# Ledger of designs, part 89: designed miniproteins, single chains, continued (5)

Each design is a single chain, and the fold is of that chain. pLDDT is the mean over its residues in the fold that is shown.

## One batch from the design tools (miniprotein)

Design m19290
Fold by ESMFold2-Fast:
Order: C-alpha cells, then structure tokens, then sequence
Structure m19290 (fold): chain A 79 residues (1-79)
C-alpha cells in the first residue's frame, strides 16, 4: 500500500514538473499512470479497511495539492 501511494506521489509530481517545463505530452502520460495507480490504491484501501493506508492517501493528496497550487495560480492569472 505505502509503496503504491508513493508511486502515485512521484508520478504526479513528475507530471506537474513536466507541465511547468512545457512538456504537455509527458505530463499527460505521467498523470495517466498516476491515476491508474491511485485507483488501485483506493480499491485496496476500500477492500482491506486499512486506516493507515487511508491516512497515507490523504497525506499524498495534500502534498500533490500543495505542489499543484503554484501551477493553478499561474493558470488563473493568465485566464
């Protein structure tokens, strides 16, 4: 579980970095991989009732949201 959530975190942060660098295709591929891993993690948490896994999922999502916030703000500034 933790390993799967760490993969989601790493892939998502790489996708954000690629997007900031202007590599939209790479960002899309990495985001798709991250979503697939996230779905696997969510399914496993639901099936096992893993409270630690649910907590770790929340932590990973919060980290992703914090890292994505500057990108979101920049997009809103341009729109």
Amino acid sequence: MEELLEEVRELTLEAIKALVEGDVEKAKELAEKALKKLEEAMKLIKETGDEEGEKKLREVLEEIEEEALPVREKIEEVL
Scores: mean pLDDT 72

Design m19291
Fold by ESMFold2-Fast:
Structure m19291 (fold): chain A 70 residues (1-70)
Amino acid sequence: SDEELKKKAEELLEEAERLGVKALLSGNTQAVDEVSRLLKEAKELLEKGEYEKAVELAEQAIRVGREGLK
């Protein structure tokens, strides 16, 4: 349902934001920039009701953030 997808997108965005902060603290500016871009795009999609696309971009942001911590 849209309600479940919206909640999933919001939870994934929170995780991606936490990973972005950790990447910033580790000095990986490239990862910070990419996570920030993906978060902005995902939030815009969430506002437009494009929940499935918002989930996809939030999951991409999480992957980039995790890779930035290696």
Scores: mean pLDDT 86

Design m19292
Fold by ESMFold2-Fast:
Structure m19292 (fold): chain A 65 residues (1-65)
Amino acid sequence: MTEEEAKELGRRMVRAALNAGVSPEAIGQALAQIASTMTPKQREALLEGAAEVDPEAAEVARQRL
């Protein structure tokens, strides 16, 4: 996975979850779990993409990493 692909994944995951009524706290927890399986560069890109859609969800994820 490239950094650009990771960033788009972050945007898409947060958009889909918010549309499904998932809270930013729960989204952040899911993002942290996925980010933990990624390289540091991929993780940063994922969280940047997430922050473009919901900064709160991205911050929750950062606090759990």
Scores: mean pLDDT 86

Design m19293
Fold by ESMFold2-Fast:
Structure m19293 (fold): chain A 68 residues (1-68)
Amino acid sequence: APPLLSVEELIARFKEKIEKTKNPKLRKMYENALATIERLVAAGADPEEVAWLGQSALRFIDLEEKKE
């Protein structure tokens, strides 16, 4: 199973992806996912649910990055 990342680790991972990606479409996807995670945290959403949603988003965008 993929490792369960904390919300803090997910935020750091998305920031790294945004900094390192040269594809503007992928950058926007990572930025939108990060913004959603930060909004959910600010709204007092359950950290475990936010972590699962964030990991799902990260995996989806990483799969898109692997398509050429």
Scores: mean pLDDT 80

Design m19294
Fold by ESMFold2-Fast:
Structure m19294 (fold): chain A 76 residues (1-76)
Amino acid sequence: GHARVLVAAPRTGHLTRVVATADGKVLGEETDVDVAEGEPIGIVGEAPAGTYPATVRFTFADGSTAEVAATAVVQP
């Protein structure tokens, strides 16, 4: 089914990569995005239907990283 993960950006900056993972697997990623702190970012992927704990890793242009806990909701 189609997975969707929505998270708030942890701080303002340019992101070189954003990766959503759930159950040890990469669900989806985004690259080359400018964000403001608290700005919603959506990542779409594939998984079996259900609700899964997810982690989103942000990589900033300065080389710093941040991780945010999220929930992946997958419709049948």
Scores: mean pLDDT 80

Design m19295
Fold by ESMFold2-Fast:
Structure m19295 (fold): chain A 80 residues (1-80)
Amino acid sequence: SLKEEQELGAQNALELAQYLADKVLEADGSERGKKIAEEILEKGKKAAKILLDQGDEGAKQAEKLMKESAELAKKAIKEV
């Protein structure tokens, strides 16, 4: 169902954000790393909410938030 697909998309966004945040904290346990991890988690929550509320209409905005999260993680981890 569309609802199950939206829930799966939201869950995937949250899991990816958590994974990226954990990798940032593993690479940089400083206050800077913690702030970046928190920002990644907030972007993941926003992406998940957009997918739950808007489905396909929100996909582009959710993708942008997840790309921003990946770029933050890449910069924090440096080589990933």
Scores: mean pLDDT 84

Design m19296
Fold by ESMFold2-Fast:
Structure m19296 (fold): chain A 75 residues (1-75)
Amino acid sequence: KVKVTITLPDGKVIEKEFENGDEALDFVREVIAANPDADPASATAAVLRAIGAKLEFEMTGKPVEVEIELKAKKP
């Protein structure tokens, strides 16, 4: 299991659980694509955190939890 918690730029929190790291990483990418006004640095950090969670789950087989914050892009 990989549990992903994402805080969106508007302050909404999305929490979802996945069977494997590939599904979790795809979900993070989809959320970033749906939030084009997200700060690029926070979006990059989100992808890296999701990759880390995928690798940890693949290496350990144990439940992994990842918390991600997408910040609003400054106009």
Scores: mean pLDDT 80

Design m19297
Fold by ESMFold2-Fast:
Structure m19297 (fold): chain A 61 residues (1-61)
Amino acid sequence: LSEELKELAKEAGISPEGAKALMELLKQGMPESVVVDLLQREAGASRELAERLVKLLKESL
């Protein structure tokens, strides 16, 4: 995982293990919109932060 992705995950209140799990969900074909919704509901992240995090996770695939 990139340094930027680690920082953003920490800002969103997500562990490195949680970020890795989200990457696996994206790899398995889960839509980005669903992952954004999960981040907002489970971690309390803002939509903007969730969208940015998902974008960086996808770049790390």
Scores: mean pLDDT 77

Design m19298
Fold by ESMFold2-Fast:
Structure m19298 (fold): chain A 67 residues (1-67)
Amino acid sequence: GREEGIRYITEKLLEAGLSEEAARTAAELVVELVEQGHYTLARGLLLDAGLSEEEAEEVVRVAEENL
């Protein structure tokens, strides 16, 4: 579900070096963007947060599967 998607993204952003608060806020925004079909914007946000292109694509895919 949505909460599982947020948790997964939060963990990936924490691994990328974000603080807990920043990771959670960014994860919630990424899930909202994916729910709205804004995949390119969600991917861009993840890249800006320090994920690789491959990691960003995987995170968006997992978020979509958990919505």
Scores: mean pLDDT 83

Design m19299
Fold by ESMFold2-Fast:
Structure m19299 (fold): chain A 120 residues (1-120)
Amino acid sequence: APSREEVRAAAEAALAAGLDAPGLFALARALAEAGLVEEARRAVEAALERMPAFLSTFTPEQQEVFIEELSKRLGVRIEARSPEEIAERLRELAARLRTAEEIARFADAVLEAYYAALRA
């Protein structure tokens, strides 16, 4: 198995590689599952910076499905009218994440909402 230092080095390389928002959430989930809380948090923050651009590619119907599925999976009501407002609500939620398990669940919820929106 790779050492924690090797996993950390691979994470830094992946963060530098210019992944899109879904790719960064997938990275955050994997890092959180490996117990790398600070690296996972940085991946979530990087993903949220790219969030408005990627949400802007959605149709109105896809954006509605994304918000509904995400609200259901996170157990919160997300009220937002624009990609920028969605990203801001998600930053507020992400700021409350403290554990690897919480970060993994957050990243998974966003990824599953994204996949649901693509099927809409």
Scores: mean pLDDT 82

Design m19300
Fold by ESMFold2-Fast:
Order: structure tokens, then sequence, then C-alpha cells
Structure m19300 (fold): chain A 73 residues (1-73)
């Protein structure tokens, strides 16, 4: 896999984790949702550090995750 392909996979993983967190929250599973949102934020930060070209996309995902995390807590 190329570095660009790995970056795409990592971003897709962040989006998937965020979606899973939102689903957990909609089901009333706040603990699972909080865990998933925190994992999404951590992974997104790592991706932004590794791939500066994706910084804007990463920042948007982090903001979204932080907003839903604030609602869950």
Amino acid sequence: LSEEQLAEIDLALVEMILAMGKLALSRGDKETAIELFKKAIELAREIGQRYPSLKDEVERLIKEAEEVLKEAE
C-alpha cells in the first residue's frame, strides 16, 4: 500500500468510528459512544500529524467528534 492509500484508509477508519459512536449514542449507550468519539479524535490527531496535507479534513472530523462528545458527556 502507498502512503496515500494508507492515509485514505486511516481517514475512512476515523469516519467509521465516528459513525459507530453516533449510533451507540442514539441507542443510549453513552459509555461506548464517549469511548468511540475519544478514539476518533486521537486517531484523527495522529493522521493530521503524519499527513499535513489532510490537516483541514482532520480538523473538521475532530470538531465533529468534539461536538458529539460534548453532547454525550
Scores: mean pLDDT 82

Design m19301
Fold by ESMFold2-Fast:
Structure m19301 (fold): chain A 62 residues (1-62)
Amino acid sequence: MVEEIKEEYTRKILKAVGRRDREAVERYIEELKEELEKLAGPEEAEKFQRSATEFADSLLSA
């Protein structure tokens, strides 16, 4: 399910943010985008990528 994949990658992204591992954060966001493109299409994937990138940047900047 789309929600299940989002939850899985959100956990991975949050763990990477906690480690200040920007490279891992970017990689997980890109992997999730690819999975969302397959499951929900490119528009949903692009929307998520934008939101996730902005959110992660905000957390990494704090």
Scores: mean pLDDT 77

Design m19302
Fold by ESMFold2-Fast:
Structure m19302 (fold): chain A 87 residues (1-87)
Amino acid sequence: MELEKTLEVADEAIRLAEEIAKKSKHPAVQDTAQALIERAREVKEEALKASKTPDAENILRKYREQAESLLRAAQALKDYVDKIEKS
């Protein structure tokens, strides 16, 4: 369950960051979105590896928190881009 939630949140962060990268023509925004995608992908890989260890529950909680933080960062970046486009 914790693994599935972590992967789902990380996938949502990746999807949102990819949407931002497609929508924005600003190199700095595209670079930030790409960094979020790469980190979320790393969290997915690390969580999958951790799920096979004896201490999986505690480690997966940490990766879930990291995935949630990345999703919040992607949401903040989207809000920033939307604000600039309305101006």
Scores: mean pLDDT 82

Design m19303
Fold by ESMFold2-Fast:
Structure m19303 (fold): chain A 106 residues (1-106)
Amino acid sequence: PVKLTQSPSVVTAKVGDTVTITSTASEDLGNDLMWFFQKPGEGLRPVIGNATVRLPGVRSRITGSGSGTTYQLVIENAQKEDEGTYYAVSTKSYPLSFGQGSKLII
């Protein structure tokens, strides 16, 4: 299975800050990486598919980039509603592999 390592594990930001979360993969994933978001007490929801494709209803200030083994999620102009845990997920093979999560506090 693919190993995903996220950095930072916890980040504290102010409203208006730009937050970058990085995931490294143990092997080349191409575009087979998604980003999921979870608020405390809520279920996981996808925000970025195919490494760079913002899903419908996701705000334009949230972007995904990267390929190969290094991937980034960038949250520009951070808002209180962005607070929660972000997970990198490999879709290259089943079962799906999850990173450990990156908690954003605002």
Scores: mean pLDDT 86

Design m19304
Fold by ESMFold2-Fast:
Structure m19304 (fold): chain A 90 residues (1-90)
Amino acid sequence: DLKEAVRKVLEILKEVAKKLNKEEELEKQEKEMLYLYYKEVKKLPEEKARELAENATEEELIEIYTELLKREGIDAEDIEESIKKFEEKL
């Protein structure tokens, strides 16, 4: 289940960022990715792309990451491997 794997990755990234005192950095990176998605993938104007990125819900973030990974041919097994590597570091 790719969507559940994405949700788990985002939870782990949030925990890692919290332990490293980088929660604000992670949040900024997530918003930047969302901005690029709306601008480059959805072809929205810059102002609208920024507005949507700043106001995106957690569920919208999960849906967008899932769509992008699916487009790149990344499967749930690839994500589970990434999860294991993150868990081993913390």
Scores: mean pLDDT 78

Design m19305
Fold by ESMFold2-Fast:
Order: C-alpha cells, then structure tokens, then sequence
Structure m19305 (fold): chain A 61 residues (1-61)
C-alpha cells in the first residue's frame, strides 16, 4: 500500500495525515489505527486519514 505522509502542528499537537490510493485503503488504515489504540482517528476525505501519533484528540472533529 502506497501512502504519502504529511505532518502538521495544530494547537501544539503533531497531526499526521496519511494519503492512500483508495477509500478502501483509507478505511483499512482507520480500522488499524483504532485497533492500535490511537485516541482519535478521522477519515478526512476518500483518500486521507488523520491521527495524533503522540495520543490525544484531533484538534477538529
């Protein structure tokens, strides 16, 4: 699975956005991150998933 990684600091939190080739890949990545115990994981588009790798909630739901 090919993914492009983008990191942004929002409200002092490190937020990672992973861009994937399909909606199915985004849903699989979302499920995996939730299973790994990340507090807040969001599918922000058909091909993008956001999460906070250090833990804690995303700055915007």
Amino acid sequence: MEAEVSTEIVDGREVVTLRVPSKEAAEELYERLKALGYDDVEIVSDTEVRFVPDGGPLPEE
Scores: mean pLDDT 72

Design m19306
Fold by ESMFold2-Fast:
Structure m19306 (fold): chain A 91 residues (1-91)
Amino acid sequence: LTEEEKKQALEELKKLPFEDFKFLVSLILKDTLTEDEYNRFIDIVNKLNHPILVLEVLKNLKKNISSDAADDILASTSVEELVQVLNKYKK
């Protein structure tokens, strides 16, 4: 991913309803999805203009986010707070 592609994907995530953005980020903390979680994931992905870029960014976050970020991600109440948490725990 280029820096521009990462920026584009992040801007798309920030345009989602906060609960949808938080849900997508919370999936990087999980090894398995329920049927309901998978269906919600597909619904959100269908709302994105660049789904492949967003999925690659989430995949990259899963590899690079510290496990210490999990509680702070789940405690986030706004898009701005969630973005700050992701930036804080980025390697």
Scores: mean pLDDT 76

Design m19307
Fold by ESMFold2-Fast:
Structure m19307 (fold): chain A 59 residues (1-59)
Amino acid sequence: PLYVKALKDYTAKTPEELSLKKGDIAKLLASVDKTHVRVEKDGKVGNVPSEYVSPPFLG
């Protein structure tokens, strides 16, 4: 499975988004569009802007 690391804190702005704290590791589920990815953390799933996360890495 692929993972991404939060590069900075992100606060969800819509119900479809997920909040992350800098340093959080989340499972990468899909690329939603060119600026957003869908991730899973602690059983919660949501979209986050790609600029807030690292390039994908193998976990």
Scores: mean pLDDT 85

Design m19308
Fold by ESMFold2-Fast:
Formats: sequence, structure tokens, C-alpha cells
Structure m19308 (fold): chain A 56 residues (1-56)
Amino acid sequence: SNEKKAEELVKQADEAFARGDYLTAIRLYYEALRVAPEEKKPAIEERIVEVQAALG
């Protein structure tokens, strides 16, 4: 399902973020956002904001 795909992509993005791989993290979060159901998008958008802040 799209929901499960989004969850898997978020987990991979979180792992990339934890190891400091911000470019991989941002790419995976955007992929998750593309496939996520509407109710899950706000949480992913918040994650993207966090990665952008860390990139500064």
C-alpha cells in the first residue's frame, strides 16, 4: 500500500538523517511525501523542515 511505502521511506530517511547523510535523507523524505496519503503528509513536511534546518 502507499501508506506502507511511505512508512518505509520515512524510516530509511530517518536512518540517513541520523548518520548525517542529509542529501539522502531529503531525497527519501520527498519520495515519501509523493506516495503518502494526505493525512500523513504534514508529519513528513515537518521532517523536511528539520533536515533543511540541519543543512544550514
Scores: mean pLDDT 86

Design m19309
Fold by ESMFold2-Fast:
Structure m19309 (fold): chain A 69 residues (1-69)
Amino acid sequence: APPPLSPEQEAALVANAKAALRAMAAAGASPEEILSAARVIAEAARARGASEAAVEEILETGRRIAEEV
Protein backbone atom coordinates (compact mmCIF):
# COMPACT_ATOMS: atom_id res chain seq x y z
CA ALA A 1 0.00 0.00 0.00
CA PRO A 2 1.28 3.53 -0.71
CA PRO A 3 2.29 5.64 2.31
CA PRO A 4 -0.36 8.13 3.49
CA LEU A 5 -0.14 11.72 2.26
CA SER A 6 0.40 14.52 4.78
CA PRO A 7 -2.73 16.62 5.51
CA GLU A 8 -1.13 19.53 3.59
CA GLN A 9 -0.30 17.34 0.56
CA GLU A 10 -3.83 15.87 0.55
CA ALA A 11 -5.46 19.33 0.84
CA ALA A 12 -3.27 20.61 -2.02
CA LEU A 13 -4.11 17.55 -4.16
CA VAL A 14 -7.87 18.06 -3.62
CA ALA A 15 -7.60 21.82 -4.29
CA ASN A 16 -5.60 21.20 -7.49
CA ALA A 17 -8.11 18.55 -8.63
CA LYS A 18 -11.03 20.97 -8.08
CA ALA A 19 -9.18 23.76 -9.95
CA ALA A 20 -8.38 21.42 -12.88
CA LEU A 21 -12.02 20.26 -13.16
CA ARG A 22 -13.29 23.87 -13.07
CA ALA A 23 -10.73 24.87 -15.73
CA MET A 24 -12.00 22.03 -17.96
CA ALA A 25 -15.59 23.28 -17.56
CA ALA A 26 -14.49 26.86 -18.37
CA ALA A 27 -12.75 25.54 -21.51
CA GLY A 28 -16.02 23.94 -22.71
CA ALA A 29 -15.55 20.32 -21.62
CA SER A 30 -18.69 18.16 -21.75
CA PRO A 31 -20.26 16.64 -18.59
CA GLU A 32 -18.95 13.24 -19.76
CA GLU A 33 -15.38 14.57 -20.12
CA ILE A 34 -15.53 16.20 -16.65
CA LEU A 35 -16.85 12.99 -15.01
CA SER A 36 -14.17 10.93 -16.78
CA ALA A 37 -11.43 13.36 -15.65
CA ALA A 38 -12.74 13.32 -12.05
CA ARG A 39 -12.53 9.49 -11.98
CA VAL A 40 -8.97 9.50 -13.42
CA ILE A 41 -7.84 12.20 -10.94
CA ALA A 42 -9.54 10.39 -8.01
CA GLU A 43 -7.90 7.07 -8.95
CA ALA A 44 -4.48 8.77 -9.21
CA ALA A 45 -5.06 10.37 -5.79
CA ARG A 46 -5.92 6.95 -4.27
CA ALA A 47 -2.77 5.44 -5.87
CA ARG A 48 -0.70 8.23 -4.26
CA GLY A 49 -2.12 7.52 -0.79
CA ALA A 50 -5.00 9.98 -0.52
CA SER A 51 -7.72 9.11 2.02
CA GLU A 52 -11.08 7.65 0.95
CA ALA A 53 -12.69 10.95 2.05
CA ALA A 54 -10.38 12.95 -0.25
CA VAL A 55 -11.12 10.59 -3.18
CA GLU A 56 -14.88 10.97 -2.53
CA GLU A 57 -14.53 14.79 -2.39
CA ILE A 58 -12.84 14.82 -5.83
CA LEU A 59 -15.60 12.61 -7.29
CA GLU A 60 -18.38 14.71 -5.70
CA THR A 61 -16.78 17.94 -6.99
CA GLY A 62 -16.58 16.48 -10.51
CA ARG A 63 -20.25 15.47 -10.35
CA ARG A 64 -21.32 18.97 -9.21
CA ILE A 65 -19.23 20.72 -11.90
CA ALA A 66 -20.59 18.34 -14.59
CA GLU A 67 -24.15 19.37 -13.56
CA GLU A 68 -23.25 23.07 -14.15
CA VAL A 69 -22.05 22.68 -17.79
Scores: mean pLDDT 84

Design m19310
Fold by ESMFold2-Fast:
Structure m19310 (fold): chain A 70 residues (1-70)
Amino acid sequence: ADAELAADPARVDAETQREIDALNEYRKKADEALKAGKKVEAQHYYAHEIGHRIRLVGLGWIAGRPIAAP
């Protein structure tokens, strides 16, 4: 799948963009839900965000990693 996808640069770019868009959308929804006090809803959105982040790693792209200070 990823090897087959990597053989077509246009498909890799399109798939990477879809994962980035999904990542950003779920992060935004999680933040909005958290601000509204909907912690369970925010938790579900964070779980989706993590899934898309893992997919981006699988595409050989590192979507930025917040390094927690000590």
Scores: mean pLDDT 68

Design m19311
Fold by ESMFold2-Fast:
Structure m19311 (fold): chain A 87 residues (1-87)
Amino acid sequence: SSAIEEILRLAEEFLKALLDNAPLEEIQKLAQRIVEAMKKHNVPEDVAQAVEDLLLRAYTLRQEGVPDEELRAVFEREAARVRELLE
């Protein structure tokens, strides 16, 4: 789905902003863009929840000081789970 690929691309931008220690305002704007994209494309509730869980987990792990490589690995696993929900 072009919609989910756009959402996951925005989620990857969110991860990059976290890894680059972007200001909270920039991170919040990226999260808002993802939520708006999910609403615009009428993403199913289970997929929307999985995306929200992905973003929250990535943010939380960054705040806890988890190494960048581990954060990326967790993100990639959760992103794969989001894709599987659409098959």
Scores: mean pLDDT 84

Design m19312
Fold by ESMFold2-Fast:
Parts: sequence; structure tokens; C-alpha cells
Structure m19312 (fold): chain A 93 residues (1-93)
Amino acid sequence: SAADLARIEAALKRAEEAIEKGDLEGALEALREALEILDASDLPEETKKELLEKILELCKKALKKAKKSQKELVLELIALILRCIGDIIDLEL
């Protein structure tokens, strides 16, 4: 729905802003929110794929900014990356 799309886009914008500020915990929270709304949404397959690719790219950007001391956050970002890849594969098959 248009409401779900707007909520996902808002969450992605918050994630991007959090990454720029170095707030990787805030970024992870916003990325999880975006993915949860997307998974529950009745959006077209092509739109879902584009949004999953955006979530994946932001997860990768956050991962590049993560410090060695943030092991738990790194593992959670990797888990989100794997989940996004799995969702994309499911849409292609």
C-alpha cells in the first residue's frame, strides 16, 4: 500500500541519516523496521525488490563504518544482509 511505501521510505531515510552520523545502532533499528514493514506489505514484486536492494546497500554501508569492538552489531548487520539476499532470491524464483 501507499502507506506502507511511505513508512518504508521514512525508515530508510532515518537509517541513511543515522549512518552519516555514525549512529549504527539507530541505523540497524531503522533498517529492521523497513524490512519488517516490507515483509508484511502487499507491494508489487518489483517495488519490493528495489526496496530490498536499498536495505541491502544501507546495511553494507553501515557495516563498513562498524568498529571491531561492535561485534554484536556487525553480526546483526550480516544477518540482515543475508535475510535481504534470501528475500531477493525468493522474488526471482
Scores: mean pLDDT 87

Design m19313
Fold by ESMFold2-Fast:
Structure m19313 (fold): chain A 59 residues (1-59)
Amino acid sequence: MSPLEQAVRADVSKLLGLSTDTSGFGAVVRRAAAEAGLEDTGVVTEAMVDALVERALAL
């Protein structure tokens, strides 16, 4: 991974296991999950983290 990809993944991975209902970041996580075709399970999953990282790097 590039240094930028590693930094983005490290920051996004801090959300892992947190509630998708959390104010502020919850809406962003749910949007990224929906765009990736993932179900909202009520908690941030590794698949949602991967979707967020991919979205951040694609922008």
Scores: mean pLDDT 73

Design m19314
Fold by ESMFold2-Fast:
Structure m19314 (fold): chain A 80 residues (1-80)
Amino acid sequence: DELEKKLKELKEKVKELEEEKEKLEEELKELREKLKTAEDVAAAIGEILRKIGDIIELEQEIKKLKEEIKKLEKEIKKKG
């Protein structure tokens, strides 16, 4: 069951990336709160934009892996 092993590995990777995304979203909330009292608003905005970029990158990776999982699940279901 090579396909079942690959499916398990992909699901584990998705969980790890979703946990990373949750951490980045929490950090983004903290950065947005800090923006309210920031002396250097431009620098604070720069940090927020970088964090948003990191989140978008993770979302793209998660989406790609979820599509791969869907394809593998359909393939496994068709074979048994």
Scores: mean pLDDT 82

Design m19315
Fold by ESMFold2-Fast:
Structure m19315 (fold): chain A 80 residues (1-80)
Amino acid sequence: SKKVEEAGEVIYLSLKNAEEEGASLETLIKGVKDFVKKLKEEGFSDEEIIKALEIALKLAEEEGNEKAVEALKKVLEEIK
C-alpha cells in the first residue's frame, strides 16, 4: 500500500534527522514508539504499522544506519 510505504519512509527520515542532531538510541526508540501511537490514531491496522516499521528498517539497513536499525528492531520485537 502506498500509504504504508510513505509511512515507513517518513519514519526512517525522522530517525535519520534525529540521529544527525545527536539523538541517543533511547530517544530514537521513543520516536519510533511515538510514530506507532500516531499511526494507530490515524486508523492504521497493527499489520500496516508492522509493515511500515519493516520498510523503515530496510531503509536503515540499506544506509548502514546502525542506531536506527537497533531502535526499529527493539520496537518491532515489542509489538510483534
Scores: mean pLDDT 88

Design m19316
Fold by ESMFold2-Fast:
Structure m19316 (fold): chain A 64 residues (1-64)
Amino acid sequence: SKKEEELIEEVRKKLAELGVDEEEIEIYILAIKEGMKLIKTEEELENLKQQIEEYLKKLKKEKE
């Protein structure tokens, strides 16, 4: 879906900006795609987005 593609592209961009290796980025993307297959509601999608955003925030702090 378009929302899935947009989320994947956004996460890929943010991980690259944090200096995460391309191979590791692809592992995260695969995990997100698998999680997206289990999502049936808009609320579950928003929860996944929030969890990803919090994880990226933690990664940023660890690199500072």
Scores: mean pLDDT 77

Design m19317
Fold by ESMFold2-Fast:
Structure m19317 (fold): chain A 79 residues (1-79)
Amino acid sequence: MEEKLRELADEVQRVTKKINELNKKDPEKAKELAVEHGKRFNEKAQKEKDPQIRQALRNVAATYYREAGRLEEAEKVLG
C-alpha cells in the first residue's frame, strides 16, 4: 500500500512537471495533456481494489481535469 502511494506521488510529480513546462510554451496543449493524464488516472482508479489508493487516484485525476478547466469531469471523478 505505502509503495503504491509513493509510486503514485513520484508519477504525479513527473507528469505535473511536464505539464508545467509545456504550459510555458503552449497552454492549450498543456490542457490537452492534463485531460489525457486525468483520463489515465481515472482508468487506474476504476481498476484499483484498494479504497485508499483508489481515492488517491481519483483525487489526482480530478486535479488534472480542474487544471484543464474540465470542472464537470473533475466533479464526476470525485462523486
Scores: mean pLDDT 84

Design m19318
Fold by ESMFold2-Fast:
Structure m19318 (fold): chain A 58 residues (1-58)
Amino acid sequence: SDLERGREYLERALEAARAGDLETADRLGAMSVTLLQQAGDDELAAEAGRRVREAMEA
């Protein structure tokens, strides 16, 4: 489902951010947000965007 795929992309985005791969983190984070929005969970999509941005700034 788009919800499950969105969560998977979020996890991968956070992993990329922790590894210092900011380009991959940004791209996967955007994919996560889009999939979560398509799933109808705008609150989770906003949370995903915040978490990825915070991880990239760490």
Scores: mean pLDDT 86

Design m19319
Fold by ESMFold2-Fast:
Structure m19319 (fold): chain A 70 residues (1-70)
Amino acid sequence: MDIGEILRRSQELIAEKLGIDPSWLAVELADGTPLDGKSVLVRVGGNSGGGLRSNIYRVDLVTGEVTQVR
């Protein structure tokens, strides 16, 4: 699975959890992401510094579950 596909899928799932448009999120892989192909750790930031800190989410790529880690 392409890294771009993983990031796009993660962006869509996190945006759905937050109830916002996926295009409002900047997402990238976080350090320590699992290599099992079933889950990924994603760092999420906002486009301007309106108080959104870098949050880390665990995304299950099989079930679509999203869990905030930090």
Scores: mean pLDDT 70

Design m19320
Fold by ESMFold2-Fast:
Structure m19320 (fold): chain A 62 residues (1-62)
Amino acid sequence: LDEEVEKIRADLEKMSPEELAKRTGLPLEVVERLRNGEVSKETRDAFLEDIARRLALEKKLS
C-alpha cells in the first residue's frame, strides 16, 4: 500500500491542474491554489498524501 501511495503521489504531482481536478473531484480553482503555493507546503503535502492513500485503497478494493 505504501508503495502504491508513493507512486500515486508522484503521479498527482506531475498532473496538470485540470487532470488533478478531474482525478480528485475538486474545483479547478482549489487545485490551482494548491499547485501555486497559495497554501503552506505542509498543507499541500498532507492533502496530496491523503488523496494518494484514498486512491491506492480504492484501486486495491477494485
Scores: mean pLDDT 71

Design m19321
Fold by ESMFold2-Fast:
Structure m19321 (fold): chain A 59 residues (1-59)
Amino acid sequence: ELKKKQEEYEKLLSIFNEAYREAGGDREKAIELTVKKLVEMGYPEDEARKLAEELAKRG
């Protein structure tokens, strides 16, 4: 259970880091790009935004 959550977190962090590179280091733009990518993957927009903001605070 804990390992599965850690693996999911690492995947989300990878998505955020890719978005951050695409945004040229703009944190707000990286959050928006991460939200877009997560929504395309099937996450609800509100959940995607919360995840993107959490990733931005930790990374």
Scores: mean pLDDT 77

Design m19322
Fold by ESMFold2-Fast:
Structure m19322 (fold): chain A 108 residues (1-108)
Amino acid sequence: DIQVTLSGGGSVQEGGSLTLTARASQPISGFAWYRQKPDGGLELVAASGQPNPAVVGGRFSGSISGTTATLTMNSLKPEDTGIYYVAASSSDGSEATFGQGTQVTVLS
């Protein structure tokens, strides 16, 4: 089983930057980053890997290097506040795993 550890998050002032880092127990083909909405649903905010990356807004970007994925969040706004999750897909695509959530709070 893939294990995913998510680090980063916390409080940041509006206009600041945060980096979330996901580490997987084995090599990963792709990562998808989600924000939990107030209704409990997940909104895709960034992705990296194959087949296609998805990026929501020019302020957020995802990257991948071996077992590590990074979500870089720039020019943060109060509406970016929420719980962020990462999903990781194994290098052969046979397995996908969600990491634990982390809180991001943008102070105005």
Scores: mean pLDDT 75

Design m19323
Fold by ESMFold2-Fast:
Structure m19323 (fold): chain A 88 residues (1-88)
Amino acid sequence: MVEEAGRRAVEAAEAVKKAKTDEEAAEAAREAARAVEEARRALPEEEDAIRGTGAALLAIGGATEARLAAEQKGFKKAVEALREGGVG
């Protein structure tokens, strides 16, 4: 479900912001990347295009915040995890 994927991406971004190590941030970054992928897969099946688009934008926004937080902290593994997930 696109809405759930959007929520998970935001939660993952908060986890990256709170992470004290690159390993913790990388795990959260992988969850953000998965959430974006889930939103992309679910979007074509969403009957309400406006709600579906909103949730997909929320997922992309969360993943972008996760990437910026990882870059700001110098968490190279987390940045790479997001890039491999198509968020770069």
Scores: mean pLDDT 75

Design m19324
Fold by ESMFold2-Fast:
Structure m19324 (fold): chain A 89 residues (1-89)
Amino acid sequence: AKEKAEKLAREAEELLREGARAGTAELPAEVVEREKRLIEEIKAASAETLKELAKLLREKAEKEEDPVVKEGLLRAAEEAEKLAEALAA
């Protein structure tokens, strides 16, 4: 659970940084493919992995200096928490 959550958190942070760097430009195809793969992996994750992911994303957000990346990390953490709650229901 922890290792998978750490991998997903790193991929999410990197994709958020790519998005912030692109600004209003179209994201490269490889970045779009990475985003789709990340979403699929998150949807396939267990509730335990999603809870750990949300925790790691919030910890990354607290240390983040870029306001766009920080907001993205916080939004991703909230979505992971909602998915974990849905799996528990």
Scores: mean pLDDT 77

Design m19325
Fold by ESMFold2-Fast:
Structure m19325 (fold): chain A 72 residues (1-72)
Amino acid sequence: LAEEGRKKVELGKRLIEEGRKLIDQGKITQGIGLVLRGIGLQVEGGLLLIKYGEETGDEEAIKEGEKVLKEA
């Protein structure tokens, strides 16, 4: 669960970065699509980290997930 959450967060960040690069290149529709998908993955990953932390008592996982949601 924690590993799945972290992988989704990492993929989301990469998609946002790639999407912003496409927007800068004038591929606005494609870039916005990637940014929105990346944000969705960050939110999903952050929620998975919080859920894992709540179930296991891992306060660091909860803080990591909350930080991800704040940054999304």
Scores: mean pLDDT 81

Design m19326
Fold by ESMFold2-Fast:
Structure m19326 (fold): chain A 73 residues (1-73)
Amino acid sequence: SKEDVEAALRVARGLVEAGDYETAIPAAQFVLDSPEATDEQKAEAYRILGEAYRGLGDTEKADEWFKKAEELE
């Protein structure tokens, strides 16, 4: 549901803020896999994935996700 997408996005953001990058990834991915997610929500999920991969030291994947966010915005 739209509420589930909003909840997943809040959880993913909170996990990134807590430094729990590995758990944030599937939460953000849930937003991207949801047909109910808006372009704004998908852009935010892309940014969360970028921040999570950066936190894990995967700068190449981080850059790819940030680029996807910019292309959608």
Scores: mean pLDDT 87

